Designed miniproteins, single chains. Designs and how they scored, part 56

Each design is a single chain, and the fold is of that chain. pLDDT is the mean over its residues in the fold that is shown.

## One batch from the design tools (miniprotein)

Design m2047
Fold by ESMFold2-Fast:
Order: sequence, then C-alpha cells, then structure tokens
Structure m2047 (fold): chain A 86 residues (1-86)
Amino acid sequence: LKEEIVELVAKGEYYKYIGDEEKAKKYYEKAVELVKKLNTDDFTEKGYPTTPELRAEYYRKLGELFKEAGDYELAKKYYEKAEKFE
C-alpha cells in the first residue's frame, strides 16, 4: 500500500507535468482512496513520521495530494496540521 501510494502520486505528478489534468486527477484520487483506507491518523501515531519536521512534510504532502484530487477541505485540514510542526 505505501509503495502503491508513492507510485500513484508519481503518476499523478507526471500527468500534471505533461498537461493531462484529467489523468493526473484520476491518479491523485486513487492515491487519496488508499490514504483514507490506511487511516492516516492511526498511521502517523504508530511511528511515521518520527520527527516534527518529517511530520510537517508528511502532512504537507497529504494536503497537496487532497488538493490535486479536488478535496479542498481535507487539503486545508492537513496544511493546518503541517503548520503546527513548523
């Protein structure tokens, strides 16, 4: 699942870079679905990320992922979580 999420995000970033917004969004939405399945709050509390700086970066990455998928409320929530560690 972790490697699958990284691969889906990489594909989303690639399609965004080449201008295929529809495919980019589809891959980001798949990554979001897997992230929600992992229960991100339990995942972060159980050992990753381990430092405040890594936790901030992790939440920022999740915020960007949710934003690319069109879930602006979750994006904002995770950006706000990232700010608490910066």
Scores: mean pLDDT 70

Design m2048
Fold by ESMFold2-Fast:
Structure m2048 (fold): chain A 81 residues (1-81)
Amino acid sequence: MEAVKTVEEIIKKAKEGLEPEELEELQKKLEEAVEKLTDEDVEKLAKRLLEEGVIDEEEAELLKNQIKDYQENKEAAEKLR
């Protein structure tokens, strides 16, 4: 579950407004954490972000699909949002 918490914290930090240098560092951490997520972790992440009001139901579905696409093809990560 550590990877789920890492991704959750990064998304929350991004919403708080980051300096450009901090954003670049967090993007690298996000990519590494996303690679470690299992299918169950992806569902838990989306559910938790939805419950905390960070994202809506449509964004939660999109996030799950995008993480799966990233894991299957790393090039797809450049097309996330």
Scores: mean pLDDT 69

Design m2049
Fold by ESMFold2-Fast:
Structure m2049 (fold): chain A 103 residues (1-103)
Amino acid sequence: RVSLLDRIAEDPERYRVDPEVLVEALERVLKTDPNYAGAWNQLGVALFELGRYEEAKEYYEKAIELDPNFADAWYNLGKVLEKLKRYEEAEEYYKKAKELNPS
């Protein structure tokens, strides 16, 4: 089972959640638990959907600093680097994500 916030982040149109509202909710979670790598990753996802790629990159990097084995955060960092046209860096991060999730 996934949390309600995770389900909303996966399908925001179905739940009618504005990505800016999701950002505010996740920032509140992080004030309580700033070491929650999953919340930093979801904050990056919301910013990516808003087209704020440099900020999304910063928050994915924060998630990785807290949990270097967080494969989804490495994968998402690769995706944001593609949007920033930093293709060589994107390939390196995709490779890291795949190494952390080999199956």
Scores: mean pLDDT 76

Design m2050
Fold by ESMFold2-Fast:
Structure m2050 (fold): chain A 65 residues (1-65)
Amino acid sequence: LEDLIKEYNETKLKLGEAYSKFLQYEAEYKVNPDNTELREKASEYRKQAEELEKKATELHDKIVS
């Protein structure tokens, strides 16, 4: 249980970081729409956030079951 809680907390921290970077790059891209690299980075971090959110949900389900 303790190991699952630790992994869940680490996953949530990574999720927060990925989502924060997604929002930052998306905001920068809106100001500079010609910079496709910003759009690509935003997409990359959004994808990472989605994967981490799925992992966090799976870990949470194991903890509460």
Scores: mean pLDDT 83

Design m2051
Fold by ESMFold2-Fast:
Structure m2051 (fold): chain A 70 residues (1-70)
Amino acid sequence: PSREEILEAAKKLAKKNNGKLTREEIEKLAEEFGVDPDLAALYARALSEKAEATPEEVTEAILRVQERLK
């Protein structure tokens, strides 16, 4: 999956939660792109000081987990 595909999917989920994604939404999105959901959620939390992450933060977290597998 490209960065643009992940970002678009994250933005669609964020529209339901006032522009941010919860841990459950991050985990679901990570599974959809074949990424470890626990690692993606941990990276997203590290990028955000809050319990909820922006689509951009979630996209970066998923890409970082994908890079670790290569």
Scores: mean pLDDT 72

Design m2052
Fold by ESMFold2-Fast:
Structure m2052 (fold): chain A 84 residues (1-84)
Amino acid sequence: KSADEYALEGMKYIAEEKYEEAAKYLEEANALDPSAEIYKLIGLSYAKMGKLEKAIEYLEKALALEPEDEGTRTLLERLKEELV
């Protein structure tokens, strides 16, 4: 499978609210072709599962690639507040 195929399956699982499956497919996509978008989707999936530390890790990686992404920054700040 291509990175795009794994990303598409991951996004389908997000739409179905199956975040554990989504994270697995998106991590495969990321292993083949890492991008800020894939890191954001992995972070969102972990956040929805309540795995805040992993969510923060992936969102920080997304923000490192796209520092101007206000949506990622805002989500990251909110998750850090929840962890404390």
Scores: mean pLDDT 83

Design m2053
Fold by ESMFold2-Fast:
Structure m2053 (fold): chain A 68 residues (1-68)
Amino acid sequence: SSEIERAREQIEAVLAENEVPEELRRETLARIDELIARYEAGEISREEFDRGVLRVLLETLARAEALR
């Protein structure tokens, strides 16, 4: 959906803005793509999807900070 595509673009922008390393960015986007697939398959609610995305982003930003 266009809403999910926009969310993924925003996530990519956040990762780029925070200078997240390439390997960690790819790992993070793969986790996000898994959440998108589960949401679009009806396996998780929009609320669970949003919480999952937030958790992945917080974990990724903490890992990126630790690598500085």
Scores: mean pLDDT 85

Design m2054
Fold by ESMFold2-Fast:
Structure m2054 (fold): chain A 80 residues (1-80)
Amino acid sequence: SMEELKKELEKIEMKILLYKIVISSLEWTIERIKKKQEEGVISEEEAKEKIEKLKKEIKKLEEEIKRLEKKAEELRKEIE
């Protein structure tokens, strides 16, 4: 039914929003790591390793968001 499609769309849109918040938190963490490296608190190697891991996590979340956004667009077309 159209009501079930609308509920599914709302769930997907909420997941997209939550993943975008997580990405923002990870990006902020990367900037903090860069600052600690600039201040000499951590080594260049340690900073690079941590940033690479976080960037990989961001990429996975961005790919999942892209998948969910495509599904949301298809659901919107089916609703009206």
Scores: mean pLDDT 88

Design m2055
Fold by ESMFold2-Fast:
Structure m2055 (fold): chain A 76 residues (1-76)
Amino acid sequence: ASIEEIIEKSQAELAKDPNSAEAWYMLGKAYAAQGKKEEAIEYLKKAKELVEKADLPEEEKKELVKALEEEIKKIE
């Protein structure tokens, strides 16, 4: 299924680059969809931390951080 495929691909990406904010984000969303609340929150927090440290435009960082905070709050 699509959720299982996302988990598999995200795990493969993290094996190559453990600092991939996108991979942590996809894992967090997939785990949330499976009801794995604790893991989902931790993965989304990791994605947020990496986005904050990334070399991205400030406006893009602000939007991504807000989106991640909203998703974390909905899972909590």
Scores: mean pLDDT 82

Design m2056
Fold by ESMFold2-Fast:
Structure m2056 (fold): chain A 55 residues (1-55)
Amino acid sequence: MKRFEELALDTALRLLKTTDLPIATIAKRVGFDSLSEFTKKFKEYYGKSPSEFRA
């Protein structure tokens, strides 16, 4: 993964664990224009979807 994407995804993981923000809002906050692209990149990096980490 590119450095910028890694930093964005690491920030997103932190927000998923420490806030109640909707996943779509977190994706937007960390610079992704679409929820689907964010979910795809997150799964590629962490092996699980953002919703799986929220549970």
Scores: mean pLDDT 77

Design m2057
Fold by ESMFold2-Fast:
Structure m2057 (fold): chain A 77 residues (1-77)
Amino acid sequence: SLAEEVAELIKEMLEKGESIDKIREKVLEKLLEAGLPEEVARRIALLATKTILENADKPVEEVAELVRDVIEEELKR
């Protein structure tokens, strides 16, 4: 799923120590490439980065799973 692909991308970028700004940019790019409207893609990218920041104390694997769940919920709207 798109949510699983984005979660895997976030996991890889977090493991590489990429900045939150770079992660948001790459997530937005991937969502736009998948055909989401710009407003929806920007909102999901912002929500994904918010989820990362609120869970910075957790292992990367758990953060990626939380982000996947958040994206799946937004895509159902």
Scores: mean pLDDT 84

Design m2058
Fold by ESMFold2-Fast:
Structure m2058 (fold): chain A 60 residues (1-60)
Amino acid sequence: SKEDFIKKLVEETGISEETAREIVDAFEKGDTERLAQLLAEHLTDEQIEKVNEILLEYKK
């Protein structure tokens, strides 16, 4: 579920639940510009790779 992916993002990266929710929402809407901004602002390059893996699982 969406809530499970939000929790997984928080657990894997240490970002806030609010930020994780914004990331999932941007991904669901296909808002690639907003998604890129959120990732660049809140995450390291290594964490971005991990988030991309999680989001790919959500898409399936």
Scores: mean pLDDT 80

Design m2059
Fold by ESMFold2-Fast:
Structure m2059 (fold): chain A 79 residues (1-79)
Amino acid sequence: AEELLRRALEVAARGGRALAEALERGKLSEEEAEELARELEELARRVREAAERGDLEAAREALEELERRTEELERLAEE
């Protein structure tokens, strides 16, 4: 359970970094960046809440979605 939380924090940190880079490069508006940051925070919260109640399947699903969103942001920051 704690390992899923650690991974979620690591993935969210990568997403935040990619978001900041995309914003600095003019790939996102301020409004788009705020919306995406909120989405990443909500997904990280879902991982934490599911892990805390022992729902490892729900925690894994939320983590996979967080990873997918982070990869999308990393690709956007590159382009």
Scores: mean pLDDT 83

Design m2060
Fold by ESMFold2-Fast:
Structure m2060 (fold): chain A 85 residues (1-85)
Amino acid sequence: SVRDSIIQGISTIRDYMQQNRIDAQDQGMDDIAQQIDSTIQWIRQQQRQMQTSSPQQSIQTFQDVLQRSGDISDRYNQQLIDRNL
């Protein structure tokens, strides 16, 4: 189903972000690690709400997750470049 595909996609994004959070913390990037963690917590909340969402609402939530996770990943990657990591 569309919902199942979206849930799988979001789970993949969340796993990727969780690894980035751990790596950021290990590199002493505490501020970005906390921002990533906050985004992961928000994603978990969105996934919970999806259980009662329409297909259209689920698509919109997926787009919001992609946008927000992309923005934080770009900031993390920029900090890695700035630190020569």
Scores: mean pLDDT 86

Design m2061
Fold by ESMFold2-Fast:
Parts: structure tokens; C-alpha cells; sequence
Structure m2061 (fold): chain A 69 residues (1-69)
């Protein structure tokens, strides 16, 4: 994965300013989605440890991602 990220960074260095701006915006959006998923997984784990159901755990992940629960 690190090698793929390094290759992507190298490609980014060769891109136009417009392409770099779009890539940065996409990267920021993907990080936001990742952060929300991490929050949802943490809540799901806590629910399961408290005796919650698998459905409750799945709902917590969906709600964290902005889904209707």
C-alpha cells in the first residue's frame, strides 16, 4: 500500500495544478469517509461488548456514515 501511495504521489507531482486541486479535494473526501467509518466501527464494538445485537452494530456503522438508521 505504501508503494502504491508513493507511486500516486509521484504521479501527482507530474499533474497540472487543476488536476492536483481535484486530487486534493477527492483525498479530503475519502479521509472524511474513513474517519466516519472508524467512528461507526468503534461504536459497533462498544455495542457488541455491552451485549448488543449484530443488527444494532450494523445500524451504528450506517448512522456514522450518514445513512438513515
Amino acid sequence: SERVEARAAEARARASPEQLAVAREIGATLREIGDKLDEGLKKAKELKEKGGSEEEARKAIREALGGKG
Scores: mean pLDDT 74

Design m2062
Fold by ESMFold2-Fast:
Structure m2062 (fold): chain A 80 residues (1-80)
Amino acid sequence: MAEKARQVVTLAVLVAEAAGDAENAARLRELGEELVRAIEAGDLERAERLAAEMEPLVEASLAAASEEQLEAARQRALAE
């Protein structure tokens, strides 16, 4: 569902921002917008490829972020 994908993308971007990785945050936002569009268009193969491209960026941001930063990002994502 596109709405849940938007929430996941928002959380991933906020985690990257909290980790201080502005480049990863910008890339995740760009790829996330394309992912949501692919899901809305029913292009599930493209959505899968975009999600796979985002996975290492999310992993890197999670590894760099502290537990406090992750919690702050989660709280902000829930408010959006």
Scores: mean pLDDT 76

Design m2063
Fold by ESMFold2-Fast:
Formats: structure tokens, C-alpha cells, sequence
Structure m2063 (fold): chain A 67 residues (1-67)
């Protein structure tokens, strides 16, 4: 589903960041992934509006996965 595609994309980005030691950014992406399971459009919007460019990049990837 669209919700699963968005959530998985954000979760994958969060896991990659956690492996690199970027735990705070990873936690924020995991929270957006939780939102995506209920409202994928809102999760994409929030990620794209995030002040962190890494999170915005993950948001763009999730938007592409939702097509």
C-alpha cells in the first residue's frame, strides 16, 4: 500500500542514519514513519518541510515510492 511504501522508505533511511550514529535524526524519521502508517501524505509533507536536509531527502524518496 502507499502507507507501507512511505513508512518503509522512511524507516530504511532512519536505520541507515542510526548505523552512522545519527540517532536524533533517525528517531525523527521513525516518528514520521509512524505517521505514514496512518497518513502517508501528511508524513511526506512533514518530512519535506523538515529543517534537516537529510530528512527532506528521505521525504523526497518516500514521495517517489508513493507513486
Amino acid sequence: SKAEAVAKTLEKAAEDLKKKGEEETAERLFKYAEIARVDPEKAIELALADPDPIIRAAGKEAEEAAK
Scores: mean pLDDT 86

Design m2064
Fold by ESMFold2-Fast:
Structure m2064 (fold): chain A 65 residues (1-65)
Amino acid sequence: SMEIIEEAVRASKEAAESGDEKLAEEAEKYATGAVIYAQQGDEERAREYLEKAKEAAERAKEVGK
């Protein structure tokens, strides 16, 4: 799903903009997984990885304030 890919890219970008390198790398790792699984048609794993990417991005925002 393009929506999963778009959300994964957004989560990765938001984490990178937070300035926390570790959480940004974690969000990018999960976002990459979400994109790969979405392209393979594995929506279940794509959504699992997307949620982890979003969690890492949210954590990065919380730590970076």
Scores: mean pLDDT 81

Design m2065
Fold by ESMFold2-Fast:
Structure m2065 (fold): chain A 94 residues (1-94)
Amino acid sequence: AAEAAERAAEAAREAGGEEAGEGAEKAAEAAKSGDGEKAAEGARKAGEAAAKDGIKEAAEAAATAAGAAGAASGDEEAMKEAGEAAGKALKAGE
């Protein structure tokens, strides 16, 4: 989960979604440490940045970050918040 989010973050940065990539990297790092709250915050930031930019790779980074946050927290509310952010990013990328 966290490793996939790191790879998606790198792809987003290469595509010009630097803020979305940074958010996804923070989510991955927090997920590795078991900090579900920070992981969800990173995923939300990635989603907001991706929605603003409309870049497909940024939207994918936000979605992958949401998955990492969900895995780390086990918290349905944190998973829902991260999923909503990823959904907004994917919609903006269309």
Scores: mean pLDDT 70

Design m2066
Fold by ESMFold2-Fast:
Structure m2066 (fold): chain A 64 residues (1-64)
Amino acid sequence: MIKRIKITHEDGDALAGIDEETGKRVLAFLVGEERVQLLDGETGESYVGRVIERTEEELVVEVL
């Protein structure tokens, strides 16, 4: 599954953003060069993904 996260700001070691499909807030913690842990800002559920693309405005992640 591919997730597109609209980056809103940097929050410490995380990128804060919005899941473009669901509109929900997420925190993305970069773990190495191509791996990311996504946290749902409302439920606290976490997912591990692979970074496909990162810009200043968008993070594209393949959920593992």
Scores: mean pLDDT 78

Design m2067
Fold by ESMFold2-Fast:
Structure m2067 (fold): chain A 89 residues (1-89)
Amino acid sequence: EEARKLLKEGIKAYMSGDYDKAIELFEKAIEVDPDLGEAYYLLGQVYEKRGDLEKAIEAFEKAASVFEKKGQTDKARYYRRRAEELRAR
């Protein structure tokens, strides 16, 4: 509910290029719902866009962990692979 609204607002900030605002909104979404895997995945994308590769890796790994906990195995595998690909750079 509130977490989903924060997620939507963060996506709008991300699309407008306001990465600092996007990060703030996604972090707030995580505070409201720590099991919202989409917020971690979107944080990873924002950090990757900013060139903060280590933070992007951490966020993608956290997204994978959350998705795996929820039984969303394909999503978990996908974001783990993205983290591994960033580490190889």
Scores: mean pLDDT 85

Design m2068
Fold by ESMFold2-Fast:
Structure m2068 (fold): chain A 117 residues (1-117)
Amino acid sequence: SMVLTESGGGTVAEGGSVRLSSKITGGFESVGAMGWWREAPGRPPRGVASLSGDGKTVSYAPEVAGRATISVDKEKQTLYLDLSDLRREDTATYYSVAVSGKLNQLAFGEGTEVTVV
């Protein structure tokens, strides 16, 4: 029943920035953890950033630390990933994820493409 609707992405210049958004519907109040992972061509799936449901605990993959910010707007029920100082290796399809133990549900967004040129 949880649905993640993603937006943002596209083609961006090296050194630029991007904001990815994921609107969480059908269970936002029950989310215990949320985050972003990515699939880059020729590389294994990689976790990028995670956030606890209360917004207090965050973690980042080493390759994006200092360049990435994960945040959530509780009123808009929207998860964000801000990524700055973009590098060619940031080219990937980015997927949002939300976990609810109360709903016994793991939900993913459909994927948002980011191409760094």
Scores: mean pLDDT 87

Design m2069
Fold by ESMFold2-Fast:
Structure m2069 (fold): chain A 58 residues (1-58)
Amino acid sequence: SLAERIVERAKEDPVKAAAEALILGNISGRVDIGQKAAEALLEGNYEEALKLLKELMS
């Protein structure tokens, strides 16, 4: 899934992955969830990030 690809990308480029989470939050009208996903990606909390990204895409 796209969520899994963003999490995998975060292992190499966490800032770029966080930016993608913020863009998805803005597009979906769920800016707060996008921000939480970006924070999780930057912290290396990939399980929480995956959960939040899947919520953004549902």
Scores: mean pLDDT 85

Design m2070
Fold by ESMFold2-Fast:
Structure m2070 (fold): chain A 78 residues (1-78)
Amino acid sequence: MEVLEELAKEGDVEAQIKLAQYYLNQGRYEEALYWLKKAVETLGEATAEILRLMAEAYEALGKLEKAEEYREKAEELE
């Protein structure tokens, strides 16, 4: 875990996404969103994968409007 966090902090997009997936699995949705937003920032754009994971986190947090918005954006990229 610590090595994954270090890589993510250094701007490794794969590490940022993996760390977000870890937090989603732990029910730590705010931390997952933090790393997904960092992945978007690092790439300069959002991928369908990142947008789907963000939608999942927002839905779990009860932010249904944001979850729907991000799900629709992900579908447009596929």
Scores: mean pLDDT 83

Design m2071
Fold by ESMFold2-Fast:
Structure m2071 (fold): chain A 75 residues (1-75)
Amino acid sequence: MLELIKKAGEYAKEYLIAKAKGDEEKAEEYKKKALELWKKIKELMEKEKNEEEKKKAQELVGEIQKELGKLIEEL
């Protein structure tokens, strides 16, 4: 789960970079990848029974929230 959160953040960053460069095709690709991972992360967090993993996931989401939040708001 933690690695998926980091990967979603990476895709969100790539989306923002591609969008800034006017590469609409790459931006759309990374946006879809980031949002798909975000949906999977939400499902995994709901099913997570390990309190340490859940806490670490919440902290990482907080760190990446600025980039992921921009993508989620565009839905």
Scores: mean pLDDT 73

Design m2072
Fold by ESMFold2-Fast:
Structure m2072 (fold): chain A 74 residues (1-74)
Amino acid sequence: SSEELLARFEEEVRRVMAEERARGASPEQIVAAAVRVVDRTLAENPGLSDAEKAALRELAARVVRETLEEMARE
C-alpha cells in the first residue's frame, strides 16, 4: 500500500541522514544522501502515480528541513 511505502521511505530517509550526521557529514552531504534515497525509491517503484511521487518528494523535503533545523539549533 502507499501508506506502507511512505512509512518505509520515511524510515530509510531518516536512517540514512542520521548515519551521515553521526559521521560528521556537512548539511550538503546529508541533503545529497536524502536525494539518493528519493532517486533510488523512484527507480525501484516505476509504477508509482504522479501523486505518490509528489508525496515521496514532499515527505523527503519535510524530513530534510526538520533535520537541518535541528542541526542549526546545536
Scores: mean pLDDT 85

Design m2074
Fold by ESMFold2-Fast:
Structure m2074 (fold): chain A 76 residues (1-76)
Amino acid sequence: MEKELEEIRKKNYKLRKETNGKKLVLGVPKETPEEDIEFIKEIFKSMGIELEIIYTDLPKELFEEIMEELKKLIES
C-alpha cells in the first residue's frame, strides 16, 4: 500500500510539472462504483484538472473519507 501510494505521488509530481497542474492520477479501490468515479472526475474537471483513474488495493474506507470531503466542498 505505502509503496503504491508513493508511486502515485511521484507520478502526480511529474504530471503536475509537465502539465502545469492540469493532469492528475488517482488510485481508487477496485470495487468503486462507476458513479463515484464519474463524480470525482467531474469535480476535478471543474477545477481544470484532467483525472486519470487507476484501480488499487486502497481500502474503501479511506476512499469514502475522501469522497465525503469532496462532497462537502461542492455542497457548501
Scores: mean pLDDT 69

Design m2075
Fold by ESMFold2-Fast:
Structure m2075 (fold): chain A 91 residues (1-91)
Amino acid sequence: DTLEEVHEKIEKEAEELLRRLREEGLSPVEIARRLLAEAEKSSGPEKGAYMLASLMAYVEAAEEGADPAELDEVRAAILAALKAETEKYNK
């Protein structure tokens, strides 16, 4: 697949994950935490989809005025996961 096709697939998969978890009645913070836990168990494009979905849920939680301490925990975890993947491909 091209990088563009992989990106589109990851984005669509992330949107589907968010939709499903919202239907379960989870808050955006709870969605972000669950998706991060799944990302830790995943690899490749699947991990990318979970990480993107978690970031999207984090943004939603921030816009809805979620607890700053919970937002800081989720943000730090997402940034750590992204840094680990970036270092894997750039070093």
Scores: mean pLDDT 79

Design m2076
Fold by ESMFold2-Fast:
Structure m2076 (fold): chain A 78 residues (1-78)
Amino acid sequence: MSLEERTALLRAQLERAGLLGRVSDEEVRRLAEIADGDPLLIRLAVDALRRGLPPEEVERLMREHRATGGASTGVLRE
């Protein structure tokens, strides 16, 4: 999946959540780059923005998760 496709996917998810106005096009692209197609990181970004975290803090959390989570997704169901 290209960066353009990943950015479009994240934008669509943010629009569905009513969060599109909380982030700029450039911030959406940065979040999509950090996610690198990982659906867990995309979900983390949407949920964090929905909770009122600023994009800068969301980027930090995504980078932290990526560094700790390695190459695999860990799903927390609780």
Scores: mean pLDDT 74

Design m2077
Fold by ESMFold2-Fast:
Structure m2077 (fold): chain A 77 residues (1-77)
Amino acid sequence: MEKLKEAAAEVEAALKNAEAAGDKETAEYLKKALEAVKKGDLEKAIEYLKKAIEAAKKNEATKAAAEEALKKVEEAK
């Protein structure tokens, strides 16, 4: 339970960073990843987080936040 809550918080933080940066594509993938974490579908969450990392090519801070979120989701497995 605690690891899933931590993973959801990190994905939400990455989403806020992407929205603040105006990175609409990365924000859309992060929203899908957050919903997958809430459903307990960690494989789907990892898939969307990897897509978010690829989309965040121009914003290093958003990319780093998405990578940290991916690490937390993988730890929740």
Scores: mean pLDDT 80

Design m2078
Fold by ESMFold2-Fast:
Structure m2078 (fold): chain A 76 residues (1-76)
Amino acid sequence: DYFEKGLKLYEEGKYDEASQYFIKAAEVFEKNNDYPKAAEAYRLAARSYEKLGDTEKALEFYQRAVEFEKKYREKK
């Protein structure tokens, strides 16, 4: 439930805490080979950092999301 907790924190404007829970959710999804959900969680972490004005971290997590989107599309 890290993903749901991240969403609630994001809705409350608690972007720093939300980013931490989205990163934890992404790591769990990655470990389970759920690449689409890992990508979604990393994108939400990136959005959270963007709201905080941390452009460098936002770009880093958008990049990670793109990597997992590629893994999903390349998986045969």
Scores: mean pLDDT 82

Design m2080
Fold by ESMFold2-Fast:
Structure m2080 (fold): chain A 98 residues (1-98)
Amino acid sequence: KLYAEHAIKDLEGAIELLEEIKKEEPELSEILEEAIEHAREAKEAVEKGDFEKAIEHLEKAIKLVLEALKKTENKEVQLKLIATLISLVGAKFSAEKA
């Protein structure tokens, strides 16, 4: 219960950050939209108790955020992507313990 709640909160934070970055950096819009979709699927999977599916979507979201980080030279966007990555990794850790 506690780990599932932590995973959901970390995923909510990651989704909010990704939506914000997408508005600020249109060149990353497509990759960030795909990352948001995987983060939302991970959240839905956690809510349903499907932690294996949640981890799969979290791994895909993490990979996309890392790819976005390589595509931008904007330092403020890089810091927000790093914060998003920390939240997604935290959500994955919590899902693995659930």
Scores: mean pLDDT 87

Design m2081
Fold by ESMFold2-Fast:
Structure m2081 (fold): chain A 58 residues (1-58)
Amino acid sequence: MEEERRKIGEEAAKLQLEGKYDEAGKVAEPYARKLSVDEAQELSELAAQAGNELYKKL
């Protein structure tokens, strides 16, 4: 679901800002494997975009 993908991206970005890069990857990975290849790509883009936006707030 699109909302779930967005929340995963946001949570991964939040973990990256906290310096928990391994946890950020673990949060995104299980959902990427359950999704189709297209949805997994969208999830990666959402995570990257959310991380970039949060980094601007540092």
Scores: mean pLDDT 64

Design m2082
Fold by ESMFold2-Fast:
Structure m2082 (fold): chain A 59 residues (1-59)
Amino acid sequence: MEVYQATEDYEAKSDLELSLKKGDLLEVLARLGNHYVVARNLATGEVGIVPTSILERVE
């Protein structure tokens, strides 16, 4: 499982994006080019698009 952590709070700017809190752990499900991923928040189970710039790899 490819796990990332949110480095900052992020508020979704569209219906397809996921809102995050700093420290949230996410499973990356798919890559959307070089700047976005589809991810699942491991605490909430929510799935959405997030920018890779706010994520750091944990696993």
Scores: mean pLDDT 82

